# Designs tried in a protein design run: designed miniproteins, single chains, continued (4). Part 94

Each design is a single chain, and the fold is of that chain. pLDDT is the mean over its residues in the fold that is shown.

## One batch from the design tools (miniprotein)

Design m15252
Fold by ESMFold2-Fast:
Structure m15252 (fold): chain A 68 residues (1-68)
Amino acid sequence: MEYTVLNDGGKEFGFKKGDKVTVEEIYKAMGPGWEVRLLERNEKKEVLEFTYTDADGKTYTLILEREL
């Protein structure tokens, strides 16, 4: 299922605001290092947050939205 990228926090991994992506594409880019949480879900949309922390402790966040 396809999501729209809402922010530029995933730029280093090739995901920029406005891009259409699947969860599979995100996992392929960085592997299993992403934590995912549900930010919002209602009858109209679902919003997910993906977080990745590198070896230096830098955190990246990628926010995705899907219309239902």
Scores: mean pLDDT 77

Design m15253
Fold by ESMFold2-Fast:
Structure m15253 (fold): chain A 87 residues (1-87)
Amino acid sequence: SLVDQFREGFERLLEMMEQTIEEENLSAQQVELLTHAALQLMRKETEELLAETKDPELREQLRKEYERFAARLRERGEEIIARIKAE
């Protein structure tokens, strides 16, 4: 479904973010910037998709997936930053 594809896209974005952090050995400051960039990208893509989506039920599902994943991405970024600072 479109919702499943949307969710998969966000999972891939998070995976790529984590891979980039590990591979490039990013600092806490760089992780914060990358997390903000990822959130901006997610928001833009979601707003564009919602603008083209007329089904009210589908719009609601997409908004919930976005909010859930945005929270998860923020939390994961904060966890990684805390870990780096503790090292």
Scores: mean pLDDT 84

Design m15254
Fold by ESMFold2-Fast:
Order: structure tokens, then sequence, then C-alpha cells
Structure m15254 (fold): chain A 85 residues (1-85)
């Protein structure tokens, strides 16, 4: 069964030392057959595409002018539920 998850990656997150852990999480979701949509900012869209491609992640990328902290929290919330058995 296909599950859909929406995630946000901002420039601040991309430069964070936690980015590798976040990418591992996205990769695990993709390997589990989850349909992943990644929202990112125009300034980093190309770099995000490269990182996802390097990890073999098949995610839909949606480019936005900016992403608010509230949108980041909301979009990333479902990931916590999917980590439960």
Amino acid sequence: KQVHVELAITEEMLRSPRMDLYLEMIEQLDKAGVEVTVYTEESIAEEVRKLLKERGIKAKIVVLPEISPEEVERLNEPVTVLELP
C-alpha cells in the first residue's frame, strides 16, 4: 500500500549537521515504498535535487519562494507517525 508523506527542507536545515540524519530518514521512507514530496526553497532547490539523487531517493520536489517555520513543523509531522510500528 502506498503512503504519502510531505517534508520540508530549508536552507538552514540543509546547512545543519542534522541534514545527513534527515536524508537517511527520507531514504528509508522511499525504500519502504512511501511517496515522498519534498518542499524546498528556490535558492537551494538544485542542491536538494543533487542530494536526493546521490542517495537514489525518488521524491517529488516542489520549489517555493520561502518556507515558514510553521509549515516546516506541519509538513514534517507525519514522519513521526510513520516511524511507529
Scores: mean pLDDT 70

Design m15255
Fold by ESMFold2-Fast:
Structure m15255 (fold): chain A 58 residues (1-58)
Amino acid sequence: EAYKRIAEYYETVAKNLRKAADDLEAKGPEYQPAANQAREDATRFEKLAKEYKELYEK
């Protein structure tokens, strides 16, 4: 099934987004909106990765 590949993809994307958000936040307040969006996206992808992981682990 494609679910395993999707879960791995979302996990990788979430990790990269979290790193990018931290880097943007460190650059200063000008990048705060972008950092906030990246954090929200990372959280959403993390949740999706968990859900897909449970689906293919059946």
Scores: mean pLDDT 80

Design m15256
Fold by ESMFold2-Fast:
Structure m15256 (fold): chain A 63 residues (1-63)
Amino acid sequence: ELDELFKKAEEYIEQARKSGKDEAATQAERLLNAARAWYKSGDTEAAKELFEKAIEVAKEALS
């Protein structure tokens, strides 16, 4: 599940960047980096929440 969320977030960030939504893409990348840090520390719940926020930010930029 977390691996799927990571890939999904990365795809949406790439699409946002391609669409010229630089600020949203940067914000989503920051959330992704934070999620990865939490995941490595063993807090999978915090990681999942941040992954979902990254996806939301990128998707909102594309709407």
Scores: mean pLDDT 80

Design m15257
Fold by ESMFold2-Fast:
Structure m15257 (fold): chain A 94 residues (1-94)
Amino acid sequence: SELKEVIEKLVSKLNQKELLELAKEILRMLKIEGADEELIKEVEELIKNGVSKEDLVKLLEKLYEKGLKEIVERILLRLADALSDEEAVEILKK
């Protein structure tokens, strides 16, 4: 999947602080959207236990599969812009 490749590419460039900040951003967005309590708790546990790159890739894929596509796309676009990844921005804007 082109989306999976973009997720893996962007997340791979993040350091531990940026991974934690991204997980916290996801948590905030899920709470605003009124996402399932179980999903919110899953993200809170990832933050508490120290989020890895693999954890964030799996989380973003899971959110996309659950129909939270707009949250995932907004996060990925922000990351692509912050990392100056013009190719990823073009893919995500399709």
Scores: mean pLDDT 81

Design m15258
Fold by ESMFold2-Fast:
Structure m15258 (fold): chain A 100 residues (1-100)
Amino acid sequence: SMLDDLTESLKEFIKEVIEYLEKLAEDPSLSEEQKKKFAEAAKKYKEILKKLEEGELSPMEAVEKLIEIEKSLLPYVPEESEINIDKLLTLKKALEELEK
């Protein structure tokens, strides 16, 4: 179904962002404060992925929570966070159209 396809796309997006955030959390050129923020964000992304896979969060609820996490990262990675927010807003709009 279109919902299943969108859910799979969302899960793939989450996995890619986790890998990106974990690499930033281990980057020796970044401050300890920055690495801690990226590690915390990766942990939150992993929690959302697990709850989405277990059916504890709907795809819509997951997208809304991910947008809030990305907003918190704007001071640290503004270009990447803006791109991620735009991708998440596109997914949110597609999910809203399926509820009609």
Scores: mean pLDDT 88

Design m15259
Fold by ESMFold2-Fast:
Structure m15259 (fold): chain A 100 residues (1-100)
Amino acid sequence: MVEDEPITEDQKADAQKMLDALPAQLAEWEARLAAGELTPRQYALLRETAALQRKVAEAVLESDSLVEVMKKLEEAGITLEKLEEWLKRRREEAEALVAA
């Protein structure tokens, strides 16, 4: 039995902010690819990460509860295990950037 948690207004605001930031972030990564700071493979992985971020943010914005978010992500082919791994990796990458 999974507890159903409501999606907060703060979570929806964060999701919208993420969506609004994605085009600028992708443009920055394209510029770094052109400068030779990223390989084509690294850029492809970053694009895949951005696509996942978009799907998660859209699911949050369109849902009123965590269960609805999970259902929308599952319909998009994103499993709970992949989402948990992505969130863990994102946290580790953010911590590494702050520590640099």
Scores: mean pLDDT 73

Design m15260
Fold by ESMFold2-Fast:
Structure m15260 (fold): chain A 56 residues (1-56)
Amino acid sequence: MSNEELLARLAELPEEQRPLWIASVAHQLNLEQIEALLAQRSKEEMLAALREYLAA
């Protein structure tokens, strides 16, 4: 999945669904794609949301 495709899909999702979607695809993402996502949010906020949905 390209960075443009990743960000476009994320932008279409409601905020409440974004962490769950990221969690479901996290293990399929390249380092470059993860860094692109982090650039749009604080690292702490993104990691907290991801951990919450991985634990659920």
Scores: mean pLDDT 65

Design m15261
Fold by ESMFold2-Fast:
Structure m15261 (fold): chain A 64 residues (1-64)
Amino acid sequence: MVTVTVPAADEETAQIAAELIRRTMPGVTAAEAELVERDGEKLARLTITAESEEAARAAEARIR
C-alpha cells in the first residue's frame, strides 16, 4: 500500500486518475482517490493497494 498526492482540478479528474492507475499498473489491486485542499490548491490523494510492496512502489514511481 502506498499513498501519493497529485494535482487535480476537481473530483472527476481525481477519480479518472485512480481508474487509470488501477487499469494500467501491473500488480495494482485497488486505487482510491479523494479530493483534498492544501494552501488553496486542489489535490488528489491516491491510495494504491498492490499485490506486493514492489508493485506498489513501481506504481508510485510511474505517477508523475
Scores: mean pLDDT 77

Design m15262
Fold by ESMFold2-Fast:
Structure m15262 (fold): chain A 86 residues (1-86)
Amino acid sequence: SELELVKELTKTQMLLIAASAGVFLARRMIEAGKDPALVRRELDDAIRTARLTIERARQINTPEGQRIIREAERVIAEAERLLAEV
């Protein structure tokens, strides 16, 4: 149903927002000189959430789902870049 599709897309978009927020928080932690172990944990959590986002978006199989996958892949790339610097 249309309502079920909207609900699943919304939940998946919320996971993407959470993953992006995790990367944003990790960047702020780095700028604040926080413990590298805490930064790595935050980035690992963001990557896991982004991977879950991709998995769910693939199952939805819509153009919006494809956009979410591309954005989640960018979140993973940024998180991996930051992990290499920590």
Scores: mean pLDDT 91

Design m15263
Fold by ESMFold2-Fast:
Structure m15263 (fold): chain A 96 residues (1-96)
Amino acid sequence: MSINEKMIEKLRENLRKAREAVEKGDLETARKYFQEAAFYAFQIAVLNNVSLPDLNEIAEALKRVYEAFLAGAPQEEVDRLIDELIELLKKAVEKG
C-alpha cells in the first residue's frame, strides 16, 4: 500500500469517527477527528504538489462533509460526500 493509500485510509477512519461522535452529540470529539481528517487531506495534497485550484476544490468538499455532519444528514448522503472528497483528492494527486 502506498503512502497516499495509507493517508486516505486514515482520512476515511477519522471522518467515520467524527460522524460517530456527532451521532452521540459529542461535538468536541467530532471536531478533533474532523481536524485530523482535514490534516491528512491537506498533507496528501501538499506532498503531491496539488494545484491551488484543486486544493480549493478539496477544501470545499471537506467543508461540505463537515456541514452535512452538523446538519445530521442521512448516512447515505454523508457517505456520498466523503466518496466525492476522496475522488477529488485521487484525481488531484494523479495530475501532480
Scores: mean pLDDT 81

Design m15264
Fold by ESMFold2-Fast:
Structure m15264 (fold): chain A 117 residues (1-117)
Amino acid sequence: AVITSEPIAGTSAEVEATLVDGVDEFGDKLVIRVTTPEPRSEEEVRNAVILAIRQVLGEEVAEELAPLIEVRRLSPNEYEVVIPLPTEELRERFRGKGGELAQLVANYLASGRRLPP
């Protein structure tokens, strides 16, 4: 089954920092689309996703999924993130959390700071 969330708007005075274009929940994966105000590396986007997973689901889940996360650059400032969910336990843990996760990814990317060491 496919479950979609509405786009989440970023916040800024004149320029939105980061926008989540959509979140698609599938039975075996979660897909998040993100737009940033300035070009980011795929690694920076991937790291923001890992931090969001860590905050919502814990460090163990983030560490397990980190090598499986795929980031696809659609344009200089648009990205598609695919989070594979290979086990039934992971699928259950992520069920209904796609929107919360996407919002945290947007918040991390909106900070404008390179992720601290």
Scores: mean pLDDT 68

Design m15265
Fold by ESMFold2-Fast:
Order: structure tokens, then C-alpha cells, then sequence
Structure m15265 (fold): chain A 85 residues (1-85)
């Protein structure tokens, strides 16, 4: 199925990104965390596109809610990181 192939590609990209972020976190934890938020936002947007293609309105709403929560968490993290610098 087209969706299954797209999810498999996302999983492979996620595995590579996780390794990259773990290495970055050893030298720059704040930069690694910021990139992790960016990557998670990108993943949610890709899953949201898949859900829209499938016509799964319930999953679309769920993913949109998760994306809004992630953006709020990222904003809160950046404010705290700036205060700590």
C-alpha cells in the first residue's frame, strides 16, 4: 500500500535523525532539543498529510491537536532556554 511505504520511509528517516540528535546532544543539548522539536513537528505534518489522503477526519483532528501541543511545548522550551543562557 502507498501509505505503508510512506510510513516505512518516515521510520527510516526517524531512526537516522535520532542517531544524529543523540550525537549532537553530547556537545550541545539545547541545539539538539530544538532540532528534535523541529523534526517532531515535521513528522506530525507528514502523518497529517497521510491522514488527509486517507480521508480519516478523526485522525486529522488528533494529529492537529498533537501539532498544536508540540508547538506550544517548543515555545515554552525556547523561552526557558533563553532565560537560562
Amino acid sequence: MEVEKEIEEIEKEAAEKEKELLELAKTDFVAAAEKAYEFQEELLERYLEIARKLGDGERVKELEAQLEKLKANREAFLKRAEAAA
Scores: mean pLDDT 78

Design m15266
Fold by ESMFold2-Fast:
Structure m15266 (fold): chain A 77 residues (1-77)
Amino acid sequence: DSLDEVAEAFGLDEEEREKLRRGVEALEKIPKSDVEGLKEVLEKLGLSERAAEYAARLYSEGESPVDAVTAGILASK
């Protein structure tokens, strides 16, 4: 699926891949306009504050859930 392809392309480890999967599922359940809610749920899933904030912002601006969460994870490195 697209998650495994993206994880491989960006060199994500097993832990980061699991965070990507859970983050994508969480973002799809929350309105794009609720940036604070998106950030909070991503932080609860184990993303850093920096990663969660960046991912929430990208998703609210129209990025796909996969691309937004991947960018957030990469920003945490």
Scores: mean pLDDT 79

Design m15267
Fold by ESMFold2-Fast:
Structure m15267 (fold): chain A 70 residues (1-70)
Amino acid sequence: MEAERREREERERRVEELLREAKRYGDQHASTGPAALAELAAAGREATELDPRAGGKVQRIYLEALERAA
């Protein structure tokens, strides 16, 4: 097994964790309000740093949470 592949898998696992956390925060927005939105924004920044495509997905969850609150 190659070290580069292991590092890529670890990054991919972190990105998946960020996406799961983002979905959880989005779902909880109606109950937790601005704190959940701040956590979604932070997760989006970290996800974009690791994988811009994943960052786009987190940002979409954030926008959907905002629309649901409106």
Scores: mean pLDDT 70

Design m15268
Fold by ESMFold2-Fast:
Structure m15268 (fold): chain A 91 residues (1-91)
Amino acid sequence: SREEIVELLRNGKIEEAIELLKKRDPELALAMSNAKTPLEALLPLLTHPDEEIAKAAAEAILKYGDKELLEYVYLVSPDEELREKAKKKLE
């Protein structure tokens, strides 16, 4: 379910969340397939139409991601609060 995916992302179970997302959306699975790391596979989710999935993915990157992934959240996230959190971590 959506709720299960959000909970997995919030608890840092990134690989399990990705597996469930790929099973539900083949187009999203294709977008995620070129990622070198599980966290990088979350980048297409930053603009996901489900705001709870998009927010949970961004928060996972904010918590576990490197500088490059944080810069991506800052540039791409439609959520101003998430962009400000990314900017603060990059300072």
Scores: mean pLDDT 84

Design m15269
Fold by ESMFold2-Fast:
Structure m15269 (fold): chain A 56 residues (1-56)
Amino acid sequence: SAAETVAGALTAEGRKHRMTREEAEAAAQNAVDAGALSEEEGRRALETAIKEGAIE
């Protein structure tokens, strides 16, 4: 799904660049604002990346 794709991207970027929670929240919100995700899917993608330990 789009949410899973964004969650994977956030996890990969977080591990590569040590993304902060604020940066991850902004990235998820940008995906929602661009119409790629619903608000619920954006929140789910962020939660998944945080649970995977990729987000500071």
Scores: mean pLDDT 75

Design m15270
Fold by ESMFold2-Fast:
Structure m15270 (fold): chain A 107 residues (1-107)
Amino acid sequence: SNLEKGLEALKNKDYDTAIKYFEEALKEHPYDSEAWFFLFIAYVLKGELDKAREKFWELFEKYNLATAFFGLQILDLVEKGMTIREALQKLGYLTPELEKLLDELGI
């Protein structure tokens, strides 16, 4: 799937290719919260925090999804100097399953 190709690119630190595949996954499935989350991660790791914020505001405006609001809260904490893991932990979103996946991706 495009999601799996994006995750492989993310693991290889090819953030531009990861973004491309996650955007293609979202064209097919606009409500895929996992694809939205990893698109956010790819933009953050690339250092494009403004684009991450724009994408999540667009998601909130178009779809009124709680996932967009949660992504914006994570971004606020990251901009204040927290790591992605620290932000997820503080907000109660860092599950053992997600932590293992982030380890496998080298994040």
Scores: mean pLDDT 82

Design m15271
Fold by ESMFold2-Fast:
Structure m15271 (fold): chain A 82 residues (1-82)
Amino acid sequence: DEDRKKFLKLLAKKLEIEKKVTDEELEAIRALSNGELPDLPKEELQEIRDKLAGLTDVVDELQDKILELGIEEVEKELKKKE
């Protein structure tokens, strides 16, 4: 979904500019937006999911909806690897 990837890239840029998140958390969001999830091992997918879930407390309601879509994508890839 192009819109999902576009929103995730915009979210990553905004969070980077605002310095609200770590570089590791930004990398997690960028991995989703770059379509890297199928190439990642299960352990890294779990870490990305957990990092994205932790960001819910530092983002607004619109950004939280974008993160939720990203988390769903990671969970979908995790189910494929089970």
Scores: mean pLDDT 74

Design m15272
Fold by ESMFold2-Fast:
Structure m15272 (fold): chain A 58 residues (1-58)
Amino acid sequence: MPLRQHTHTENGVPRTVYNAPIDSVEEARAVAAQLLALGVISQADADWIIEGAERLEA
């Protein structure tokens, strides 16, 4: 049994990564665009973040 922290996506959103939740799809788009511009994530990751936020809002 591993005693290490596990970060899993739940409905497309990582639970342990953010201290404040993304409260809107607009905020998710802004965050994804910033991370993409910094080269930290791929376009597919950015799309996945936005889709996850849209699914949670719906």
Scores: mean pLDDT 61

Design m15273
Fold by ESMFold2-Fast:
Structure m15273 (fold): chain A 80 residues (1-80)
Amino acid sequence: MKEITLDIDPSLPRDEQVATLRAQAEELRAKAEKSDNEEDKLFYEIGAAMAEQQAAYLEGDTARAVEAGKRIRELYEKLR
């Protein structure tokens, strides 16, 4: 499997860390849309959901983090 790496600078203010993670999620979604391979699409969508989940946890939004976690699980089920 491909490794998903999220790039976040922990020295930045929380709001900037969240913005960076959301920007990475949008970039990963754009890669999914451009992919012609179903496995690559799923992989990039998983990465985007992981970035959204981490951003939600940093904001203290547990409900959004849980929903992102459910999406990650659904995408992994399609991959397997």
Scores: mean pLDDT 77

Design m15274
Fold by ESMFold2-Fast:
Structure m15274 (fold): chain A 66 residues (1-66)
Amino acid sequence: MESVREIVDDMVRTVTRLFGEEVGERFRARVEEELANAPADASEQELIDRVHLVLQEVADEVNAER
């Protein structure tokens, strides 16, 4: 779980730098919700894949808003 948290923290910093604090907070909240709803038997790689999927969805939404 800690390595997944480190990946999330790094991605939040990158998203915040590129798109602003509001988008960074949106990304963090959505990732935390997705990880909380993940199956208890999900592998670390499956959790990382879910984080990447959320990043793509947030980026697509931001690009559509601009």
Scores: mean pLDDT 77

Design m15275
Fold by ESMFold2-Fast:
Structure m15275 (fold): chain A 59 residues (1-59)
Amino acid sequence: MTADEVAAEIYRKKAEQDPENKEYFEKLAEEMRKTYEQGRADIEKQKKIDSLNEKLKKL
């Protein structure tokens, strides 16, 4: 289960609850998703590098 999918679902519900501001929420969701995706990628990349370095040193 991806955190990105959960965030998208929340914004979708918000747009449905407030149809007058649907365009605003859609734009915000896209911007937040891009920023969140970048942060998430950095964290996962760091964890993967750390794990690989430990394995490489063990060899």
Scores: mean pLDDT 68

Design m15276
Fold by ESMFold2-Fast:
Structure m15276 (fold): chain A 72 residues (1-72)
Amino acid sequence: NREEVFKEVDAFFEALRKALRAIDLLEQGKTDEEVAKETGLSIEDVKRLRELAEKHGPLVAAVSLAVDLANR
């Protein structure tokens, strides 16, 4: 079961890396469509990330999306 836990943690960090990259691209003025293409996230996930970042800041937004993605 240790190996299963590490696989889940790895999936979370992969998702977090994508979310953080998406935030960086949004801060650079990229469109939601461009960010989705660059990160492999859906346009809907990028829009959700933008809304979360506006309300809660970039770190909380990135972690929230990463948790959601890792649990899909």
Scores: mean pLDDT 81

Design m15277
Fold by ESMFold2-Fast:
Structure m15277 (fold): chain A 76 residues (1-76)
Amino acid sequence: MDSLMASEEELRAAVEALAEEARKLLEQENPDESKIASLMAALGILGAEAEIAGHHEVAEEARERMKELRKLWEEK
């Protein structure tokens, strides 16, 4: 079975890493829009997987990070 083997700690670390990478890209003079979109999509997937796994705090953090990144993206 293709299973969600990631721990809550692993999912949280992945969410934080993706959000930080996307934020750093958005702060660049010539942001890679394709890469930012890909990172935001991955963040959404991780948030959904965390919710399904019962890691609601991680899922909420992913949603908040996406909200912050989307706001920064729309201001460009």
Scores: mean pLDDT 78

Design m15278
Fold by ESMFold2-Fast:
Structure m15278 (fold): chain A 80 residues (1-80)
Amino acid sequence: SLQEQYQNLLKQAEDYSKLADRLNERARETEERAREAFREDKERGIELFDEARRLRELAKNLQQAMSNYALQAIQLEGLL
């Protein structure tokens, strides 16, 4: 049903939002580890900063996907 599709879109948006938040938290923790590692091993520190950047980019992509699902839900709501 359209109602089920609407609920599924809302749940997908929520799940993506929560995943993005977790990735940003992991990025923050990785940045902290990167700063500590950089003092003893510059190359390892850079690798961890790059990992954190990748996590931030993944979070941004999930936020974009969330926005797309939310837009689809709004469009579908107009049909309910």
Scores: mean pLDDT 87

Design m15279
Fold by ESMFold2-Fast:
Structure m15279 (fold): chain A 70 residues (1-70)
Amino acid sequence: MSPEEVAELLRRLAAETPDPGGRAALGAQADSALKGMSQEELLARLRRALEQSVDDPGTRAALARAIEAL
């Protein structure tokens, strides 16, 4: 996927996410995609964010969906 396609996918997932923490996390990753990060670098960042979000099931669910979609 292009950086623009990845950013659009992440923004769509954020819009579909009712959890504000999950929405914010996906929005931040969409911005990172537009800065020219590779898909592999974005996946690594999403995995780190998921590991750091152990106490927020809504954020974890949103990040897991993004990892599966990429």
Scores: mean pLDDT 78

Design m15280
Fold by ESMFold2-Fast:
Structure m15280 (fold): chain A 71 residues (1-71)
Amino acid sequence: SDVQERLYARAKELLALYKKSKEEARKRLTELVGADKPLDDEKFEEWKKAIETQLALLEEMRRRGEDPDTG
């Protein structure tokens, strides 16, 4: 729950950075995934798409008050 909220916030922040500064967003994402070099455009777009998908899922779960880690 708290972990998911933090991940959601980080993902939103990263996507906001992408709109303002694609280079800074790429650097931030590279750090987060632990890559040894800046992500290629293709890989960066794949990660961005995955983050967008993940945010949509997390937002839906939050809206319904569901927590994936209830056990």
Scores: mean pLDDT 71

Design m15281
Fold by ESMFold2-Fast:
Structure m15281 (fold): chain A 85 residues (1-85)
Amino acid sequence: MREELRKKLEEIFEEAKKAALKVLEEGGSADEAEKAMNDVIVSKSTELLKTLPPEQQPLFLELFYNEVVPRFLELMEELRELEKK
């Protein structure tokens, strides 16, 4: 269960990362890439949360805030660095 949720969150994160990289590849700004990434994360995470039973929602929130949000912040800094290169 926990590992299954981590895998789904990882898939959402990878999809968001691909969306951000595509924006940069097409000549967009880091801010536009961040927006694309955020839109994917919010949309997909909300959809996943809606499919979970109430007893699993605290675990989802724990994994999201403790494991996904820090990686999101790291990726935002990485996108700014990629824009410079």
Scores: mean pLDDT 78

Design m15282
Fold by ESMFold2-Fast:
Formats: C-alpha cells, structure tokens, sequence
Structure m15282 (fold): chain A 75 residues (1-75)
C-alpha cells in the first residue's frame, strides 16, 4: 500500500531529523531550528539510506525541501 510506504518514509525522515538535531522533537520544530549545515547533513543521510531506491530518495528529499519552504513562508 502506498499509504504504508508513505508512513515508513515519514518515520525514516523523522528519525534522520532527530539524529542530525541530536534532539527528539516534532518534525516542524526541528526543521524550523535547523541551519543550512544541518539540512545538508539531513540530505546526505537521506541519500545514503535510499541509495538503492532513487524514487524514495527523491520523495524524501522533496518532502524535506517542501516542509522547510513552508516553515520559512510562515515566518
């Protein structure tokens, strides 16, 4: 199911964000606090995690970018 796969992708992204931030917090809060260096680390970890799945890699990277852009627009 696409829904189950999307849930897994969301969980993986949240885990990566928590690992890079060194903090367990909601995705929106973490992305709002992250600097460009931390965002680059997130992108690198996504690329490594999904190196054998280009579609998932692209989806994960797009998700992070879109969420970050939305947060910046709210500020």
Amino acid sequence: SDLERQAELSADITEILNEVAGQDAPTWELLAQMNDEQLQQVRQRIQERYRDDPERQQQALQTVDQLRQLIQQQA
Scores: mean pLDDT 81

Design m15283
Fold by ESMFold2-Fast:
Structure m15283 (fold): chain A 86 residues (1-86)
Amino acid sequence: MKAVLDLTLLDEEGNEVSISVELEALGNELLASGEATNPATGESYRAGGVRLVTDIPGEEAILEYVKEVLEQAKKAGGKYTVEIEK
């Protein structure tokens, strides 16, 4: 299972930060990768990491991670779009 997250967050100065994150389930592991770019400053930073989930199937781990990322985006007052491929 693979998921792509496209997020637009607001920074402290009200500038839009665009984030694209790709998540992939690898058996009992979740691989997350992505990049964030602030269009006002041109600065880039990472938006994901690696998570090992022994007792949770990778598909469930993706959904949990997506929920956490969306909750953070919602707190920041941003916009988001999620696409999940099985």
Scores: mean pLDDT 60

Design m15284
Fold by ESMFold2-Fast:
Structure m15284 (fold): chain A 77 residues (1-77)
Amino acid sequence: MLDILSQAAAEAKDLVSPETLTKAVATAIRGLEAGLSPEQVREEIRKLLLNSGVDEETAERVADLFAEAVEQARKEA
């Protein structure tokens, strides 16, 4: 589970700051623990990134990476 999120973080590290990336990972973990869908996690991360000053295209790309990771983590459970 955490390893899958770490892979998403590794892909996103060149797109956003380390501080923003840490917040995105924490949001994805919280969403998984709360039973949020991949789509809900995508939207939460997108909002987080936009509020952190990340542009919309980059925010969508990073949010999609974490949504895919959440979907994969659920399949492994």
Scores: mean pLDDT 79

Design m15285
Fold by ESMFold2-Fast:
Structure m15285 (fold): chain A 97 residues (1-97)
Amino acid sequence: MPAPVPEYTPEEAREYAEKLRKEGYEEAAEAAERGADNNPTEGVREAMKIVFEKELEEKVKKGEITEKEAELIRKALYEKDKKAQEELEELAKKREE
């Protein structure tokens, strides 16, 4: 049975922001802090999205993945898009061959 996702407290959102700031994700830390008092769970989710987008942009800049692959990863992770996930698996298989 899927348990409902627990909501983050303001303290947990601020702790996450501090961790992100120490790791150099300043924009993500700001998002978590902004949400802490109003929408801590949403603030943390927004911060996580910023971190993932930053990592995807770095991978694209380094040539590790294409822009199309980054877009598919975003859809698969945020929307749980099964078609995007299948396309990513096909691209990975072609690279392994």
Scores: mean pLDDT 73

Design m15286
Fold by ESMFold2-Fast:
Structure m15286 (fold): chain A 85 residues (1-85)
Amino acid sequence: MKLENEMNAGVAELAAAVVSSSSKEILPRLPEEAKKQVEELTKQAVEHYLQAAEYYRAGDLDAAKAEIAKAHEYLKKMDEVVEKA
């Protein structure tokens, strides 16, 4: 319960850190058009992962899961932009 929520929050924070680090590494190699889109999509994904961590710590599991789903949608869009660049 409480420990599981803290672990889930930690996993969401780790996902945000990994996404942020990976984007910083690939951004200099992308065309300017793709670069702007990836920067915005990365920012959105990171914000939703961090919001999910806050909801997990608050014990709002439904809100946390909704934020994780939003983060995944932004990652999916980012993957499409990178693959087509």
Scores: mean pLDDT 85

Design m15287
Fold by ESMFold2-Fast:
Structure m15287 (fold): chain A 79 residues (1-79)
Amino acid sequence: MEEVRRLAEEALRLLERVLRQQMEVDGVPEEEAERLLRDAREGLERQVQTIEEHPGSPEAERARRAIEDAREGLEQALR
């Protein structure tokens, strides 16, 4: 569980960095970036909750992969 929460927090930190870059390069407004970060945080928390509530289920496996894929995709976007 701590591992999954750590991955979600890493994904959020990477998203914050991506959004900061997008604000500088593409002129994305700070308010829009803050909204996207908030929505992503809520979405990731729901994925973590699914894993905690349904351990070992196909739903939990998909939720875990979604968090891992998000982190990897965001890391790729920064480099």
Scores: mean pLDDT 77

